# Designed miniproteins, single chains, continued (2): the designs that were tried, part 108

Each design is a single chain, and the fold is of that chain. pLDDT is the mean over its residues in the fold that is shown.

## One batch from the design tools (miniprotein)

Design m7984
Fold by ESMFold2-Fast:
Structure m7984 (fold): chain A 73 residues (1-73)
Amino acid sequence: SSMSEEEMKLNKETFVEMSDLVDEYIKKLIEAKKIPDEEEREKKIKEIEKEFEEKSKKLLEEYKKKLEEIKKK
C-alpha cells in the first residue's frame, strides 16, 4: 500500500532536516581539521561528532513520534 500524503510530507521534511545536519557536520569537521593544535583539534572533532549524534537521535525520535501519531488517525 502507498504511503499517505502526511507520511510523504513527514518523510520529506525529516530527509531535508537530516541533510542539513549532515551538511553542518561536514562543514564543522572541515573547519576543525584546520586547528593547528592536535589536542584541541581532536577535542573539537569529538564535540562535533557528539553534537551530530545527539541532534540526529533527537530528529529520529521526533520522526518516530510524528509517524505514530499519523498512523493512529
Scores: mean pLDDT 85

Design m7985
Fold by ESMFold2-Fast:
Structure m7985 (fold): chain A 82 residues (1-82)
Amino acid sequence: SVEEEVKKYKEEIEKNPEDAEAWLKLGQAYFRLGKYEEAVKWFEKALEIDPENKEAWRVLATAYKKLGEFDKAREYAEKAGV
């Protein structure tokens, strides 16, 4: 379940808070739950660790679009090469 994924990635982050991939996957799990504000928070955390993370830019663009923040969505989509 998505809830099981959230638990798993939170445990990974507790052990290695510099794992950008774990933060990205946590954000993706929240996105699947429809929790777009939380998803953005975790994607931004992944970008703090890896600022050139193309996947994080793509998912941030989609999450901001879901939140109706179209200007931010466009900026991140352009950075992602979309």
Scores: mean pLDDT 84

Design m7986
Fold by ESMFold2-Fast:
Structure m7986 (fold): chain A 63 residues (1-63)
Amino acid sequence: MEAKREEAKKHFEEGLRAFKEGDLETAIEHFEKAIELYEEVDPDSIEASLARMFLSITKLALK
């Protein structure tokens, strides 16, 4: 289970990097993957909530 949490964290970090670079499409893909992984291991975590928040912000910025 720890391996999936680590992968979720990596995707979240890559999403933040892409967001800072202005690559919003890549950021969305990474945030979606992070949410998917967090929901499998700990859906009620603060990390899952943060990933969902950043996904929503990024989608609004893309429009």
Scores: mean pLDDT 81

Design m7987
Fold by ESMFold2-Fast:
Structure m7987 (fold): chain A 86 residues (1-86)
Amino acid sequence: MMVLPDPDKKLEPGDVLSEEELKKKFGLKAPGAVVTAVNGDKVTITLYDKEPPKPVGAKKVKLGDTTYLVSSKESEAAEKKALGMK
């Protein structure tokens, strides 16, 4: 995982970054990455050793100023905990 600045503020959790986009935006050499969290002007990306699959069944959950990519089941658990519904 890497935390990088996103001055364009256009990346969202679940976005898939190609090798070309990683090189152009961040100067990184990797086959691809997935955006796993966004906090204002900063994005957390997970680098892959091969072309990353697009996340399926994942939701965006906002905790404070950070929006995370989580699975649907994990998203439900986080929402219930935050709302005190358990």
Scores: mean pLDDT 67

Design m7988
Fold by ESMFold2-Fast:
Structure m7988 (fold): chain A 65 residues (1-65)
Amino acid sequence: MKEELLEDLKRMKKLAESLGDEESAKKFQELIEELKQGADVEEIEKRMKELSKELLPAYQAAFPA
């Protein structure tokens, strides 16, 4: 669902901003803009997941439970 994917992308962007990772935040913002411009939901979701896999360990380390 496009709205659900937009919320996920916004959450990842805010997470990157919280970590001071301005480059990753910009990449998530670019995915948000592409999705709003009519990009394929499945392709945006795939790119988000690939980017998130690379960043996830650093993100988890920055937010210890």
Scores: mean pLDDT 74

Design m7990
Fold by ESMFold2-Fast:
Structure m7990 (fold): chain A 67 residues (1-67)
Amino acid sequence: MEEKEKEELIKKFEDSGEKAGYHTGLDLARRRGLTPEEASRLAEQYGKLGKEQGKKNAELFIEDEKK
């Protein structure tokens, strides 16, 4: 896998993770009865966590493809 393909994969995993994290944060906020402001903050925090996890997942996938 070439460097450009690796960068594109990392971005796709980051974007996917951020979206999944954001939705998870909103769901948790709704279940906990948080205010709209608190829900937005929690969603953003989980979005950032999801993006970070997405990057790690992409890096693991790229490493596995070297086998």
Scores: mean pLDDT 81

Design m7991
Fold by ESMFold2-Fast:
Structure m7991 (fold): chain A 74 residues (1-74)
Amino acid sequence: SSMEEAKKKVEELLKKAEEGEITAAELIIQIALIGQKYNDKEILELASAMYEAMLAGASKEEIIEIGRKKLEEI
């Protein structure tokens, strides 16, 4: 399904960020683009939560953890 494909792409991006291949800002932007492409409100809300954490001064590791936890709820 398109939802399963979107979720897998988000998981791949989280993995790339953990491995140091992309920044927290790049991660959030790419997740938001996936949410837009698949018209997935839950993924857009996930990206928003990560962005709010970044604005609050959360570390990259904390931002990734928020993304992973919220992805499990979808």
Scores: mean pLDDT 88

Design m7992
Fold by ESMFold2-Fast:
Structure m7992 (fold): chain A 73 residues (1-73)
Amino acid sequence: DSAAEAERQLASITPTQRRVLETLREAERPLTNKELAERLGVSQSTVSKALRQLEELGSVAHDKKTGTYSMAA
């Protein structure tokens, strides 16, 4: 089942990816890569890698027009 596969992938996510998801969920608005890096205390490159993987998992959505990220359903 696709749901079971997604659950297994989530069990394998890094601490940084988990913190990105938590930060986006708690945020009142979409956040830029820079804002996520500042809130998490990590480099923008680290956040970019985490966001890319989370976007591939369908956990986050990227708005190219605004350069912001938000939680995906």
Scores: mean pLDDT 75

Design m7993
Fold by ESMFold2-Fast:
Structure m7993 (fold): chain A 60 residues (1-60)
Amino acid sequence: ILEEIVQLVQEAVEAMKKGDYEKALEIFRKALELARKHNLPKGTLLFLESGVEIAEEKLK
């Protein structure tokens, strides 16, 4: 699952780079849900939450 989250983060970052903020938001949310379900470290959760917030801000 950690490897899956790393892959999702990479996809979300690429989406952000391309300006596809809606896709990036969906991917960050999916990664965050997986991290929460598997009790990953607080630092990982905070990082993913930050990604969600940034993508949301870009959509405003």
Scores: mean pLDDT 80

Design m7994
Fold by ESMFold2-Fast:
Structure m7994 (fold): chain A 65 residues (1-65)
Amino acid sequence: MKEELRKKGLFYYAQGKAAELRNDYEKAIEFYERALQYFEQAGDTEFVEELKKRIEELRKKLAEK
């Protein structure tokens, strides 16, 4: 139940971090958005807030071009 949702969230979070390390911000955002959905379903509110801020910062970098 919640453990499965957290595992999926962590999986996508790890993929997002890997994409970020490659400076692939568009893919990092996609993975973080997926992670966000799972953490929201799991009720991990604090992690949700951190991910929302991270996604906003990455979107800002993409908008700068």
Scores: mean pLDDT 82

Design m7995
Fold by ESMFold2-Fast:
Structure m7995 (fold): chain A 81 residues (1-81)
Amino acid sequence: MADEEARRLVEEVRRLIREAREALAAGDLERAEALLDEAQRLADEAMSLLPQVSEEVRREVLEAEIELALAAMELAVAKLA
């Protein structure tokens, strides 16, 4: 069950990151920030499951966290423009 829950959270995080990048491309920084904030909340939930998940799912969760951090840096750079 924990593996399935973590994978559902990772899938939602990846969807929110895609939508946030689309918002960034459109210049909608407020929307991008809101989407990344929601993605971080779900990523935190997935991270809380790490002690209960398989090694494969643990890697998927950590990869999603890295992707989220990269998207957050993209937002930070966009705010400087």
Scores: mean pLDDT 88

Design m7996
Fold by ESMFold2-Fast:
Structure m7996 (fold): chain A 100 residues (1-100)
Amino acid sequence: SDEERQRLIELLEGAIKALEALKERAEKENDTEMVELLEKAIETYKKALEALKNGDLETAKKLIEEGIELLRKMKELAREKNDQEMYTLLGVMIHEIEKI
């Protein structure tokens, strides 16, 4: 529905901003592996957002699924590094996006 699409747009815009903030933190920490995953996730969600705004729901769905896979990889990396804050934040993002 249009209401569900608008909610998803707002969630993706919020997720992009949060991921950009995490990327700045990871860059300051010289966490190259996390920076690469964050860059890929940001670009994937930006493409998903563009597809949603253009009414291309099939492309948007595929890109959202690809973005969730990147978030899961980052969550596992955060777990391996004992980054509890990043682990929790990524888990919340996955859960909120998957609800739509």
Scores: mean pLDDT 86

Design m7997
Fold by ESMFold2-Fast:
Structure m7997 (fold): chain A 74 residues (1-74)
Amino acid sequence: AATADARAQAIDYLNKAVEYLKKGDREKAIEYAQKAIDYAEQAGSKTLVARAKAILYEAQGKKDEAEKWRKEAE
């Protein structure tokens, strides 16, 4: 249950981070991406950690790091 709950939280926060990034709210995108990383790590999901880090770095304007983590998420 705990791992599944953490995974669900990671997905929810990742979706929020993506929505705020699309709206241009980089501050909230960073906040929610960081929460998504924390829950993805608790869930043991390397793919979700990589997806959340890609969004975090994109929101920070770190394009090269974001692209690296997008590839890692494959």
Scores: mean pLDDT 85

Design m7998
Fold by ESMFold2-Fast:
Structure m7998 (fold): chain A 84 residues (1-84)
Amino acid sequence: SEVEELRRRLEELEKRLEELEKIRDRLSERQRQLVEEARRNLESAKEYLEEVERGDRSKLPFARSHLDSAERLLELVEEELRRQ
C-alpha cells in the first residue's frame, strides 16, 4: 500500500539521518543545521503518517511532502561530504 511505501521511506531516511548523527562533531555548522531540518521533517512525516493510519487520509500528501524534503536535505549533506 501507499502507507507501507511511505513507512519504508521513513525507515530508510531515519537510518541515513542516524549515520550523519554518528559524525555530527565532524559536520560544519551549516551541515548540522541541514541535518536538524531533515530531522524535523522526518518527525513531521511520522506524525502525519500516524494520522493517515488512524483514518485521516487527507494527511497523506503532507507525509509525502515532508519525506521528500528530508530526503533532499540528507542528500545535500551526503553529496557535500563525498566532495571532501
Scores: mean pLDDT 89

Design m7999
Fold by ESMFold2-Fast:
Structure m7999 (fold): chain A 60 residues (1-60)
Amino acid sequence: MRERAEEERERALREGEERARELEEHASKLSPHVHASVTGIAKAGAYADALIAERRALKE
């Protein structure tokens, strides 16, 4: 369970980081000022998703 929970967390974090990168690229085309705020929010979301994935894996 522990190893699988760690793997799920790492995978979710990696996927979240990739989504954050895509969102950052979209935001960069809008405005430099908006880009900084959007990037911060996207990174926070990726971390939250990783924690949720880890908790779900632990329930198995």
Scores: mean pLDDT 68

Design m8000
Fold by ESMFold2-Fast:
Structure m8000 (fold): chain A 62 residues (1-62)
Amino acid sequence: MSEEELDREVEEALLLIQAAIAKRNGDYESAIKYYEKLREVTKDDPEAVEQAKKDIENLKKK
């Protein structure tokens, strides 16, 4: 296991936590930014990218 993998997993988890907190607070603009950042971090994982896209789309409707 590489340190790069651990760093990515930590950043991914932090972005998900930040997005969830922003959503709970009704701060949809910040939540969208965190999900967009998550897409950049997980661009090599198609499932993660698609999930983030869906989350962004749902937030933009608010």
Scores: mean pLDDT 75

